Designed miniproteins, single chains, continued (2). Designs and how they scored, part 80

Each design is a single chain, and the fold is of that chain. pLDDT is the mean over its residues in the fold that is shown.

## One batch from the design tools (miniprotein)

Design m6650
Fold by ESMFold2-Fast:
Structure m6650 (fold): chain A 69 residues (1-69)
Amino acid sequence: SDLSDEEKEELFKKGDKDGDGVLSAEEFQYLLTEELGKPKLSDEEIDVVISTADRDGDGKIDYKEFKGL
């Protein structure tokens, strides 16, 4: 990824609409499409990304997991 840590922090804050410090699959999809201009991922593609990042098994991405993407 060509994103800096500072850009990732800004994107995370934009996606974290609830302010709970984690991203849901919907919030992550919003960041990919609206902020990064990526094509919308399928439900299956989002599940693979979340499963790869989510080491807590809660189905959400925290900031440390997001930085690892």
Scores: mean pLDDT 71

Design m6651
Fold by ESMFold2-Fast:
Structure m6651 (fold): chain A 65 residues (1-65)
Amino acid sequence: GEAAGGVAVAVRDYTATTPDGLTLKKGERLEILAAFDDGTVLAKSEATGAVGIVPLEVLEVTELR
């Protein structure tokens, strides 16, 4: 897959449906750790420190590394 790392903000609320998923509130800031070809990312919440899988569609990427 394409290499992606950076910073993103949740553009809407998202509720995780799996243990590996990350629940987000609109405006929550995240670090992107990895991007996957299925349109999901592995991200870390700056507010909670939790790491999990979220759909890229609920994120606005503000910085790429």
Scores: mean pLDDT 76

Design m6652
Fold by ESMFold2-Fast:
Structure m6652 (fold): chain A 86 residues (1-86)
Amino acid sequence: AKEELEKAIARLKELLERATPEDALEAGLYLGDPSVEPKTELGRELGEALGKLFEAAGRTKDEELLEEARKLLKRFAELHEKGLNA
C-alpha cells in the first residue's frame, strides 16, 4: 500500500523536474476530463501520474508520505497557475 504512494511520489518528482507550465495545463485538463486528448506527451504523463498519486494517497494513512504528496501537489498547482496565466 505505502509502496504505491512512494512510487507515485517518485514519478511525479521526476516529471515535475522537466515539466513546463503548458504541460501542467494539459495535465489539469486531462485530470478534469480524461476524454480530452493532452496536447503534450509530458502533460499526459503528468496527468496519469497525478491520478495514480490521488489513488495511492487514498489507500494510506502514512502522514509523512501524505505530507510529501501535498508538497508535490503544491508544486504542480504553482506550475499549472503559470500555464493558466500565460
Scores: mean pLDDT 81

Design m6653
Fold by ESMFold2-Fast:
Structure m6653 (fold): chain A 65 residues (1-65)
Amino acid sequence: PDLSAGVTALTERERQVLELLAQGLSQAEIGRRLGISPGTVSRHVRRILAKLGLSSLAEVRALFA
């Protein structure tokens, strides 16, 4: 799958969340790093998955790494 268009369609915040997910950080750590709640991180994760056409964080990490 070509993720280039999906990755460039991400907002700056979604891109930051994606990079931290690729590094293996938890939602709580990502929230701490970005100064947002874990619930907000979870919403960003759902939107990232939708924009990339993926179903799980494992798929995100496999394709981004």
Scores: mean pLDDT 75

Design m6654
Fold by ESMFold2-Fast:
Structure m6654 (fold): chain A 157 residues (1-157)
Amino acid sequence: LPEEDQLVLPDLQMSSQRFSRIEQAEKLLKEGRYEEAQELLNEEKENNLNGIKLYEEALKKAKTPAEKAELLLKIGESYLGLGRIYFIQGDFEKAKEYFEKALEYYEKALELSPESKAVHYYLGEVYLNLGRLYEKQGDLEKAKEYYELAEKYYSKL
């Protein structure tokens, strides 16, 4: 009897997903800890706004398509963060504006890096959050269209 191969998969240390500060604020709101949740959301709002300014100044100096695609991705992530903060605060008009800005930056990143799994993932995340926004507004038809768009982008991962 020959022993066949236990492929020991190396323990990918699943670094405990540190919940994003936004996910921590959503948890605090569910616990009724409104002041601490608002403080955390305001800090993350300032971090995202400072990140945008920093990455826009870096983008002016970027020489390669790859450096530009990475900076456009980081600007898009910061706008997605702002959209999520305003969504949690119930300001659905600003949440939408910031999700639409995130799409514009991810589309520009996708033009420079069409095969980027990271860009496809974040496009899926924006469409998922737009679907949730329209669901909260009672527009179930648009919510469905945005969920189908999110699934289409996740299917490319």
Scores: mean pLDDT 86

Design m6655
Fold by ESMFold2-Fast:
Structure m6655 (fold): chain A 60 residues (1-60)
Amino acid sequence: GKKLAVAKKDIKASTEDSLSFKKGELLEILEKIGGGFWRVRSLSTGEEGIVPESYLEIIE
């Protein structure tokens, strides 16, 4: 199945590669980039971006 995570807090995108999301939003983990960053897709908007892994709670 898909790797999923939930956002721990509200975040506004600060760069063109980052993603805005709300606390409790479901995100699909697409790629672990390294350096504590993951590429994710929002399940509500379909938008993709890079976020710190510390902002996410992994759902198995």
Scores: mean pLDDT 78

Design m6656
Fold by ESMFold2-Fast:
Structure m6656 (fold): chain A 105 residues (1-105)
Amino acid sequence: MDVNAKDANGETPLHYAARVGNVAGVERLLAAGADVMAKDNNGNTPLHLAAREGHLAVVELLLRHPGADPLAKDNNGRTPLDLAREEGHERVAALLEAAIRELAA
């Protein structure tokens, strides 16, 4: 299985699992060596998609991965935090703010 294969939109299986909130799928794909920093055609990482859709458990799981960058910007200059705030996902936004503060300390 090519865990980093991209579809026509540049999405990997990890992008899809993050977007639909499939926690078990995210865990399996990360264990198989999925690239947490893969960008789709819009510059979104899996963390951007999980944050936009409000999937708190997936956001927590992705942030625990050492390769995750909560400050990554999409093609419009938006971070996962910006997307969570735009969509009104307050719990996801609070978690991303906490993760960013820990990195800035």
Scores: mean pLDDT 87

Design m6657
Fold by ESMFold2-Fast:
Structure m6657 (fold): chain A 77 residues (1-77)
Amino acid sequence: MEEKIKEGEEYLKKGLDAFRAGNYQEAADYFKKAVELLPEDSPLRRAGYYLLAHAYEKLGKTEEAEKWRQKADAIPL
């Protein structure tokens, strides 16, 4: 799991860089890869879901953003 967690962290970083650059689709793609690699009960996966939701909001994909927020809220803390 350590290698997958590290790869997930790198994708979160790449997603944040893309998000800050205004490339919201690229950010969403990176955040989606990150959450797939991170443990499902982890704070990092939770954070990734919130970031993915925010990226989808910036893309105008409100329904998709709501689904990702619900996934984040399902992970405690």
Scores: mean pLDDT 83

Design m6658
Fold by ESMFold2-Fast:
Structure m6658 (fold): chain A 73 residues (1-73)
Amino acid sequence: MSEEELAAIEKLFGQFDKDGDGVISFEEFKEYLLSLGFSEDELEAIFKVFDKDGDGVIDFDEFKAAYKKLYAD
């Protein structure tokens, strides 16, 4: 992974992770995507793509994996 790619992932993760706990909660994810004009159904579908474990939060490794998948293809 390039330094620029990692920096972009970290910056985007920080935009979702409002409390800085190192995970993105569904509420943080919801607030961010709703601010971008996504519907609740759309953001729930997107969240499920990122939340591979189904634990209701997105950790940095899950976020990084989903980001790489989305931007590699």
Scores: mean pLDDT 72

Design m6659
Fold by ESMFold2-Fast:
Structure m6659 (fold): chain A 122 residues (1-122)
Amino acid sequence: DVNAQDENGRTGLHGRAAAGDLAGVKALLEQGADVNAKDKNGRTPLHYAAEAGQLEVVKLLLEAGADVNAKDDNGRTPLHLAAEAGHVEVFKLLLEAGADPNAKDKDGLTAADLAKKRGIEV
């Protein structure tokens, strides 16, 4: 089962997206992997790709219909995670794909607020 979950609720797509395994991500999507599968933290593969700065994987997941505004259990979107990690090119791509820059996490912080903590201008 391409959508089988481990002890943390993660699918193979979550792991390959985090690792930047483009060929593995593409193969799983072609096999019918759920691009919007949520793990036990409410995170999708797009959350992990954005946090890891995997630009080409982010592009592929968005083309496959990933929810650019999906919120994890902390209310964080992929845009929040890219901003906090300092991945400027991923941040720009997510905005171009329709990410909401005004979405607030559970602490009331936007992606721009998290970027400022890293010294990144957005």
Scores: mean pLDDT 88

Design m6660
Fold by ESMFold2-Fast:
Structure m6660 (fold): chain A 80 residues (1-80)
Amino acid sequence: GIGRTALHLEAERGDLEGVRRLLASIPDPEARKRMINQADEEGRTPLHLAAEAGHEEIVALLLEAGADLSARDRRGRTPE
């Protein structure tokens, strides 16, 4: 979809090592948290996509890194 980042794609695909590498590429904690919580055109974050795809280990990693469980997509859905 429009506005999807590399983190969105790797979270959807289940590429755990790709997600780890992307997070490690941003040394600033504030910038890293912004990347983790960046929404696509539909308001979906990487956490939405990982949860929808059932990638539990990536969900856990994103939550530990500061992903927002309360973020709502354009349909009002949270990653919960």
Scores: mean pLDDT 80

Design m6661
Fold by ESMFold2-Fast:
Structure m6661 (fold): chain A 59 residues (1-59)
Amino acid sequence: MELARAVKDQPQANRRFLGLKKGELVEILRYVDDDWALVRSLATGEEGYVSLSDLEILE
């Protein structure tokens, strides 16, 4: 399981994009491109797209 942490608060812009709070842990499900990943929140179980620039990979 590849884990990442949100480096800043991110508002949910729409239902495809996941809203995150700074320090929230996510599982990376798939890399979409160089800028975006599909992730799952460990706190809520919700899935959505997040910018890779807003994530810190924890490996």
Scores: mean pLDDT 78

Design m6662
Fold by ESMFold2-Fast:
Structure m6662 (fold): chain A 159 residues (1-159)
Amino acid sequence: SEREREERRRAEELLKKGEVEKLIELLKDESALVRAEAAYLLGLIATEENAEKIVPPLIKALKDESPPVRAAAAYALGLIGYKVPKLAEKIVPPLIKALKDESPVVRAAAARALGLIARSDPQVVRDAGAVEPLEKALGDESPVVRRAAAEALAAIEAR
């Protein structure tokens, strides 16, 4: 019946909302492994409809005490900025700051995320001032960071 169809649709929306809300809460878990997994999964399940709820908690996770959590948050934000370009202006500035993170894993993740967003919209990455920080990252002590920065700059300059 039409009523049963409407009730099923509402139940599916509540379930999807419950999953997003549960994963956001897991970003505060005592286990760094659980927080990193929650950040990664939030990036994967992000859609145009739920991304506005997901992005602010992930930006906070870029400042987590655990480098794997900060790296997972950078990766997730890169995926969301690529999939939902309208949010890229909000996502790119925190990722530029993460290029200066103490952990090379986090700096590499931030550079890769900026490169991924640039493949969708290179202008938003340029306008946010990412070019100079990425050029500096070409001289990073970590070869993984240097490669990620070079790939990100290539994505920005190719268009």
Scores: mean pLDDT 88

Design m6663
Fold by ESMFold2-Fast:
Structure m6663 (fold): chain A 58 residues (1-58)
Amino acid sequence: MKLAVALKDYEGTKPWELKFKKGDLLEILEEVGPHYVVARSLSTGEIGLVPKSYLKEI
């Protein structure tokens, strides 16, 4: 399991984007180009698109 922590809050601008708060733990499921990943929130179980710049891999 590839884990990441959110570096800052993200509200998402599109309905397919994941919303999260700084310090949230996310599981990276898939990389989508150079700027995005598909991730699952470990707190909510929701899946969505996340900008890589908002994440730090653990």
Scores: mean pLDDT 82

Design m6664
Fold by ESMFold2-Fast:
Structure m6664 (fold): chain A 151 residues (1-151)
Amino acid sequence: MLEIRPARLEDVDAILRLEQLQGGRYAEPALSREEIEALVRESEESDDLRVLVAVLDGRVVGHAVLERVSDDTARLSRLLVDASVARKGVGRKLLDHIEELAREMGFRTLTLEVDASNTLAIGAYENAGFKLVGERVGPDGRRYYVLEKEL
């Protein structure tokens, strides 16, 4: 059964494994253990950040990070899914749950950044109803698309 729930400190090893296997394939570095532990603790103590995990048959197979940017805007700063369950709709269900959570938190806009070479993720966000609103160049000289969705 697929479950989506808040991350816990017991999930840190599984999140770290997902970051190490898939983090750094696009322009964001993989999170360290200490960064993941800090994000999970902040997600328990604050209303401004949420760390979620996708659990399939008792195994963490994805995670996402939702952050407050303003009173009306949340940012999806991370969305990773294990390549062994890719194209099984896990990333879509994790995104749908982030959108529902962002509405429950009172946000009107969900924003994200994606590497302009990540055509697979771009197409997944466009199919989820995100629109291109801007471009930036990262400190690494790579191009990122800024995508937004009204909630």
Scores: mean pLDDT 94

Design m6665
Fold by ESMFold2-Fast:
Structure m6665 (fold): chain A 77 residues (1-77)
Amino acid sequence: ELVLSPEEEELLRELEEYILEVAKTLSDEARKKVTAIAEEMAREIAELHRAGKLTLEKVRELVEEAKKKIDEIKEEE
């Protein structure tokens, strides 16, 4: 199937909302780093989906990895 599952979309939506909230409290430099993390994750998801290798487990793994990186940036501020 060419579309993400509702469960996969929900995980990505939750991450997007978290990023938008965190961005309000970060410096310009930190916001750029968070944006880069989100773009990198989006590219990886798109590539995996195109290759037929995207699973709910993999989306969850990528979202948790992105959250960890964002939290590290937030803690350094």
Scores: mean pLDDT 78

Design m6666
Fold by ESMFold2-Fast:
Structure m6666 (fold): chain A 59 residues (1-59)
Amino acid sequence: ERKKLAEEIRQMRKIAGLSQRELAELAGVSQATVSRLERGEKVSKETAERIRKAVNEAL
C-alpha cells in the first residue's frame, strides 16, 4: 500500500513537472518528508493526504 502510494505520487509529480522541493512547498511539508513518502517510508496519514492533494492540484 505505501509502496503503491509512493510510486503514484512520484509519477504524478513528474507529470506535473515538479521537483520534490516544489511539491513539498505546495503541500506545506519539508522536502525530506516528500522524499520519505516517495521511498515508501512511513509518514502520517495527514502528511500523505497533504502531499496527495498538492500533486493533484498541480496536474
Scores: mean pLDDT 81

Design m6667
Fold by ESMFold2-Fast:
Structure m6667 (fold): chain A 153 residues (1-153)
Amino acid sequence: SSEELIVESLTNAIKKVIKEKNLEVGKVYIIVTDRDLAKPVLKAAEKVGIPANKVAVVSGSIDPTTLLKALKEKDPEASYIIIGSTKEAKEIAETVVAALKLELNIAAVLIVDEDGNVLVEKGEKILKKAEELYAQGTEEETIVKTLTELAES
């Protein structure tokens, strides 16, 4: 099924991030910025050994800054994988900016397109651009707009 393919692609992408960044699985949190991805991300996380209580959904009325601040206070040594979709591009941008402001260890940004493909290279480009603009003192609203446009393209 299409959902099974998304789960497999996410599982492979998460495993690759953990290996390439030499992360301890027990110190990894996943932030999901599109509610429609919550179920396939949870299944992928389970296959990698990340428990459900380390998968957090940021969508709609949930302020990403408030949620991420609470997670940082609970586990200050954690690394974060942010997973979102091209259709919810602004939510990816807002969550990445919130994580940078809180000085979280962002291991990766993963973006799922409308066909269920995991766009690893696009996520890497977004994270690098976010870090660049943030380091330059670029205004938050401008960073969010720029990252949203990159995620949508």
Scores: mean pLDDT 88

Design m6668
Fold by ESMFold2-Fast:
Structure m6668 (fold): chain A 70 residues (1-70)
Amino acid sequence: EELKKELLKLIGEILDIIGDIIELERELEKAKEAGDEEKAEELEKELEKLKEELEKLLKELKELSEKIEK
């Protein structure tokens, strides 16, 4: 039961970050189209940070999934 709660919480966090990444990629495209170099650079840095967080959460998801299956 507790492992299921941890898994669902982690999946929720992953979905939230994916949503944030999609929105930031959309904002980045708009900033590039507008020629806003400063905003584009800031958004690219935020996007890299979110992708790194997503990778860490996906690793945790894999580890939790393996524990549930065993």
Scores: mean pLDDT 82

Design m6669
Fold by ESMFold2-Fast:
Structure m6669 (fold): chain A 64 residues (1-64)
Amino acid sequence: MLTPADSIAILLLSQGRGDKVEEAVKLYKEGASNAEIARVSGLSQSTISRAIKNAESAQKLVEE
């Protein structure tokens, strides 16, 4: 059975390779959908969903 620590480590390493993730977040801020970003960036929808949630948290500070 896969340990939770292994899953978390893989997730954090994916974030550490942030070039394409940064592009995905930028596209989301421009109004692109998760599916559009996946098609354009070549990232998985799971990776994009995580990046979008992070961007939404940042945007909550700016939304006023």
Scores: mean pLDDT 63

Design m6670
Fold by ESMFold2-Fast:
Structure m6670 (fold): chain A 73 residues (1-73)
Amino acid sequence: GLEELRAILADPRRRAILEVLAQGPRTVAELARAVGLSPATVSRHLRELEEAGLVEAIRSGRRTLYRLTGDPK
């Protein structure tokens, strides 16, 4: 619901991850470098964003990319 989305977006680290993903799909390592967080911290936030339906994981060759849901790229 709106309250759950508000709580998720209240964390500035999750907003930073979403802002980077708005520029295109990224790996955990690329997101970690872009937002200045550890890969473990980024992975934790990505799980919560995936559970909320805001982000999805896709396989691209030998790597996993994360992207915004509803984005065809």
Scores: mean pLDDT 81

Design m6671
Fold by ESMFold2-Fast:
Order: structure tokens, then C-alpha cells, then sequence
Structure m6671 (fold): chain A 70 residues (1-70)
């Protein structure tokens, strides 16, 4: 629920995906952006961007968050 609300908040165009910038905004709101380097955040984003389109779906977003908080 909380992560779904965050996803919708930062999904500015309502297309069901987050760009890298929107992903970083979501991480900052959770207080985890400052716990990782920009390079680490971008590497995790690219890892879960399975189709290489530069966006994360809700499922991919949840997986990326799980890796960053573990």
C-alpha cells in the first residue's frame, strides 16, 4: 500500500512506470537516497529495467527497493 502510493505519487504521467528521476525522488522521500551513491542507485535501476526502456514498473520498483533496503 505505502509503496503503491509512492509509485503513483511520482508517476507524473500516469503511465504505470517510473523514470530514473522519479525513482530517485521516491527514494529520497523514503530516506534511502542518501544511504547510497548515485552510481549504486543507477546500477540498481538498470538491473531491474528488464526491457531497457529507461523505466520501472511497480513490480520492478518493489524489487529495486527491496535490494536497496536489505
Amino acid sequence: SLFEELFKRFDKNGDGTLSLDEFKEALKSLGILELHSDEEIEAIFKKYDTNGDGTLSLEEFKKALSELVS
Scores: mean pLDDT 80

Design m6672
Fold by ESMFold2-Fast:
Parts: sequence; C-alpha cells; structure tokens
Structure m6672 (fold): chain A 89 residues (1-89)
Amino acid sequence: APSVDELVMNLLNGGRLPRDLRVGDRGPEVAALQRFLNEFLPGIPSAGPVDGVYDDGLKNAVIAFQKLRGLEEDGVVDEATRDALAAVY
C-alpha cells in the first residue's frame, strides 16, 4: 500500500486519491486526506488529528472544501471531490 507521504506528495503534484472515502473508512488514504486538508488548505476547518480514521470532524472539513469548490456538500470524497483535491496545486 502507498505511504501517507507518497499519497500527499501525489496530491501536491496533481495526482488523485486512489479511492472514494466516507465516514467509517480507515487507512493511509484517510491519513493523507487529513494531512493535506490541515497543512495545505488553510481556509478549511481542522480535519482533526492525522489518525487515518474518517470521522465527523473530517466530514465537516470535506464539506467546507466541497463548498469552496462548488461541489455537492455531502462530505463524501467521491470522484468529483478527488478530482478537485488533485486540482488544488
């Protein structure tokens, strides 16, 4: 599986998260999303600690990102949200 650092670096270079993410998901892709939102998107409320668990705090941060990008504010990192995250840098 890719490391958190590899997934974050991939996002910074216009790459996508490899799968959809929602509340209850766990793993390095969730940790990469938490780190990316906290460190590289200062207008987003805190995604909480980088623990690799997709909780309601991370959902709220994703909703804030979706609102800023004009996406559906469902707190689910689907294909459209993954494309928008890849387009940040």
Scores: mean pLDDT 84

Design m6673
Fold by ESMFold2-Fast:
Structure m6673 (fold): chain A 72 residues (1-72)
Amino acid sequence: DLDLELLAAARNGEPEEVKRLIEEGADVNARAPEEARPPDLPPGATALQLARYYGHDEVVKVLLEAGADPDA
């Protein structure tokens, strides 16, 4: 599941993995599903929200350049 992998890569601060997953077709605005478990993937969290929360500035930059909604 590319969208779940994108969320995990954003949470872990992996900008190269984030780029790869977006190139493979992951939804840059994907939200964690209802089955996602805190603290790792809160339900409804976007990759951008996770990257900001964990302070992964390079991942934030990659996501915004790929078209992530800054207000999501």
Scores: mean pLDDT 76

Design m6674
Fold by ESMFold2-Fast:
Structure m6674 (fold): chain A 83 residues (1-83)
Amino acid sequence: MEELNLELMRAAAAGDVERVRELLAQGADVNYKDEAGFTPLHLAAEAGHREVVDLLLAAGADPAAKDTLGLTPADLARAAGHL
């Protein structure tokens, strides 16, 4: 289960839409947080992977989730120039 969540994080960061769909279908936690408090949504938003962002939100990702610095996915997207 933890390995599945780590694979979801990697797929979200890479913009791999099909892999994100497969991992969510296998029961990966859409709201998993790593040691820095990053969720899959944080990583997809920072990288500007809009289709992955939309898919994660449709799957129940929390857009208000904060990392250890208090930043939301939208804050990271804005900092990266994607908003």
Scores: mean pLDDT 84

Design m6675
Fold by ESMFold2-Fast:
Structure m6675 (fold): chain A 62 residues (1-62)
Amino acid sequence: ADKYVKEAMKALKAGDYEKAKEYAEKALEIDPNNKKALAVLASAYLELGKTEEAKALLERLS
């Protein structure tokens, strides 16, 4: 589970938002309640301009 979260965070820090989204989605396939994966996916959506999808994910984090 943690492997994909780490890769998603690395991609996000590198500015590779498409890869960050891909790895975060894979982490959530394994563990749908992974708060770190949800946070990375929300951040990737914001950077990709998908503001509505990002807000929906952030609500799940609250």
Scores: mean pLDDT 80

Design m6676
Fold by ESMFold2-Fast:
Structure m6676 (fold): chain A 58 residues (1-58)
Amino acid sequence: VKLTVVEDYVATTTAELTVKKGETLELLKVIDGNFVEAKSVSTGKTGIVPMKILELVS
């Protein structure tokens, strides 16, 4: 499952992933209603990202 980043996000903790608008992520796990664990397709890095800045790629 692929997600697109719709808003830049800067990690505030070491568990979070810094992402930029237009980046593609692979969904690994839904943590809760606010956060997901994802992998950056471009960098290969994994981390927690707020769900509100992501959209599902159909």
Scores: mean pLDDT 81

Design m6677
Fold by ESMFold2-Fast:
Structure m6677 (fold): chain A 97 residues (1-97)
Amino acid sequence: SPSPEEAKELLLKALDKNGDGYISLEELIAFLEEYTELSPEEKEVLREAMEAADKNGDGKLSIDEFLEMLNSLLESDDPLKQRLAQVLLEAMRELTG
C-alpha cells in the first residue's frame, strides 16, 4: 500500500493530465467519468466546491486544496455533496488499489 505522500503523488499523476502540478475542473470531471456518469447537478456542485477550495482564484487546485475540498464535501449536510464525496472516494480507492 502506498504511503500518504505516495498516494498524493499517484492521485496528482492520475488527475493532472497536462502535467502542470494542478487539478482543473475538466480534468476532475474526466477522471470521475471513467468510473461513473455525473448528473448536471453533480457537475455544478463539483464546480462550486472547486471554486470554494481555489484560494488563488486561478481555476486550479493543488492536491492539498483538492483534499480540503473532499473533506468539505464529506462534512456537508447536503445529500448531493455527500454523494459526490462518495463517488470521489470510490474513484480514488480504485486508483490507489
Scores: mean pLDDT 77

Design m6678
Fold by ESMFold2-Fast:
Structure m6678 (fold): chain A 59 residues (1-59)
Amino acid sequence: MELYRAIKDYVARLPTELSFKKGEILEVLKVVNDNFVLARSLKTGEEGYVPKSFLEPVE
């Protein structure tokens, strides 16, 4: 499981995107392109597209 941490807050612009707050942990399911990944929120269980630049890997 590839776990990533949000480095800042994000508000979804599209219904296919996830909203999250700084410090939330997301599981990356798929890299879509240079800008977006498909991720699952460990807090809510919801899946959606997330800006890649808002995430850092969890050690």
Scores: mean pLDDT 82

Design m6679
Fold by ESMFold2-Fast:
Structure m6679 (fold): chain A 55 residues (1-55)
Amino acid sequence: EDVDQCSIKNGGCEQFCKNSPNNRYVCSCAAGYKLAENKKSCEFCSDFDPQCPSK
């Protein structure tokens, strides 16, 4: 059975964590933020970030 990774320090995710099948979990960020390269931290979308659609 999958362990609830999100119940332990939010799975290491800064904002959102969702448990997935096979003992996996996914980190995600709120609107206006992007997932950092470590796949756990969230960074605010700046006007100069081409990876954040701020148009």
Scores: mean pLDDT 68

Design m6680
Fold by ESMFold2-Fast:
Structure m6680 (fold): chain A 59 residues (1-59)
Amino acid sequence: MREAVAVKDVESSHPAFLSFKKGDLLEVLARTSNGLVLARNTKTGKTGWIGESLLEEVS
């Protein structure tokens, strides 16, 4: 299962980027070589781009 945990609160004003709270479980959908991850916030159901440095992977 591809999951990660948000390391801090982020509120995005752009619809392409995901908003989340620290400790939210995120489903990783895609990774890029540019340091961006496409993820779904399992709590809100929203999908968007996140900087990979804002995530900590879980097994």
Scores: mean pLDDT 78

Design m6681
Fold by ESMFold2-Fast:
Structure m6681 (fold): chain A 55 residues (1-55)
Amino acid sequence: SLEVDEEIARLAAEYVARVGAEEEVLLEVIRIHNNSPSPEEARRRIEELLRERER
């Protein structure tokens, strides 16, 4: 499997921890990571997702 950038991985984990058990958000992050052709593209898409779900 592809490795995501350490910063974005921590950002995603911090988001999930802060908002509680948001399983849907975690699953979306995993899907973006697995479906992205590169770690750079995965990071960009995950950052965009987290910006939209900034609560």
Scores: mean pLDDT 64

Design m6682
Fold by ESMFold2-Fast:
Structure m6682 (fold): chain A 58 residues (1-58)
Amino acid sequence: MKLYRALEDQPKVGPWMLGLKKGELVELLREVNEDWVLARSLKTGEVGYVSKSNLEEV
């Protein structure tokens, strides 16, 4: 499992984006393009898109 940490708060904008708070962990499911990944929140279990620039591999 590839784990990443959110570097900054990310508000849930629309049904397709994942809402994150700084320091929350996500599992990387798939890279979508150069700017976005599909990830699962370890806290909520929700799946959605996250900006690649807001993630740090742990």
Scores: mean pLDDT 82

Design m6683
Fold by ESMFold2-Fast:
Structure m6683 (fold): chain A 79 residues (1-79)
Amino acid sequence: KMEELKELLEEKAKEGDSVAWYSLGKLYYEQGNYEEAIEYYEKAIELDPTNKGALKNLGEVYEKLGDKEKAEEYYKKAE
């Protein structure tokens, strides 16, 4: 169930799990909640700057919001 998954991911994220923050970002992105997706992806890369998935997905979110310059910046960081 989505609420149970969200709650579990939030607890793991609070414990410093970068993958949990990334999963929350992906969940919100898939629901069209782009601003929250950005916040969670940013927390994931704060804990693990080498998380290329979070960096690439940040690029995709900024592209969806029309910020092509930021999208390109994050795509480049994901390389």
Scores: mean pLDDT 82

Design m6684
Fold by ESMFold2-Fast:
Structure m6684 (fold): chain A 87 residues (1-87)
Amino acid sequence: SAEAERLARALLLAARLGDVERVRRLLEELKERFPEEALEMINMPDVLGRTALHWAAEVGNEEIVALLLEAGADENAKDNFGRTWKD
């Protein structure tokens, strides 16, 4: 849904900004409001093919990385350059 995609884009931004509290709230909202889409939304890539997990790793925010992995973020997801979050 468009609303679930809006939350996914907000999650990408929050991960890039290192906003732990916002990431936590967005993950909870996705699971509560869109349980059937939550896993797909958590793994939604941006225009560079980067997921929230990629951005959290680049920022170096271990708390956000842990939250995303616990929520089911795909640790094998590759960006448009073939890189995972562990690159």
Scores: mean pLDDT 89

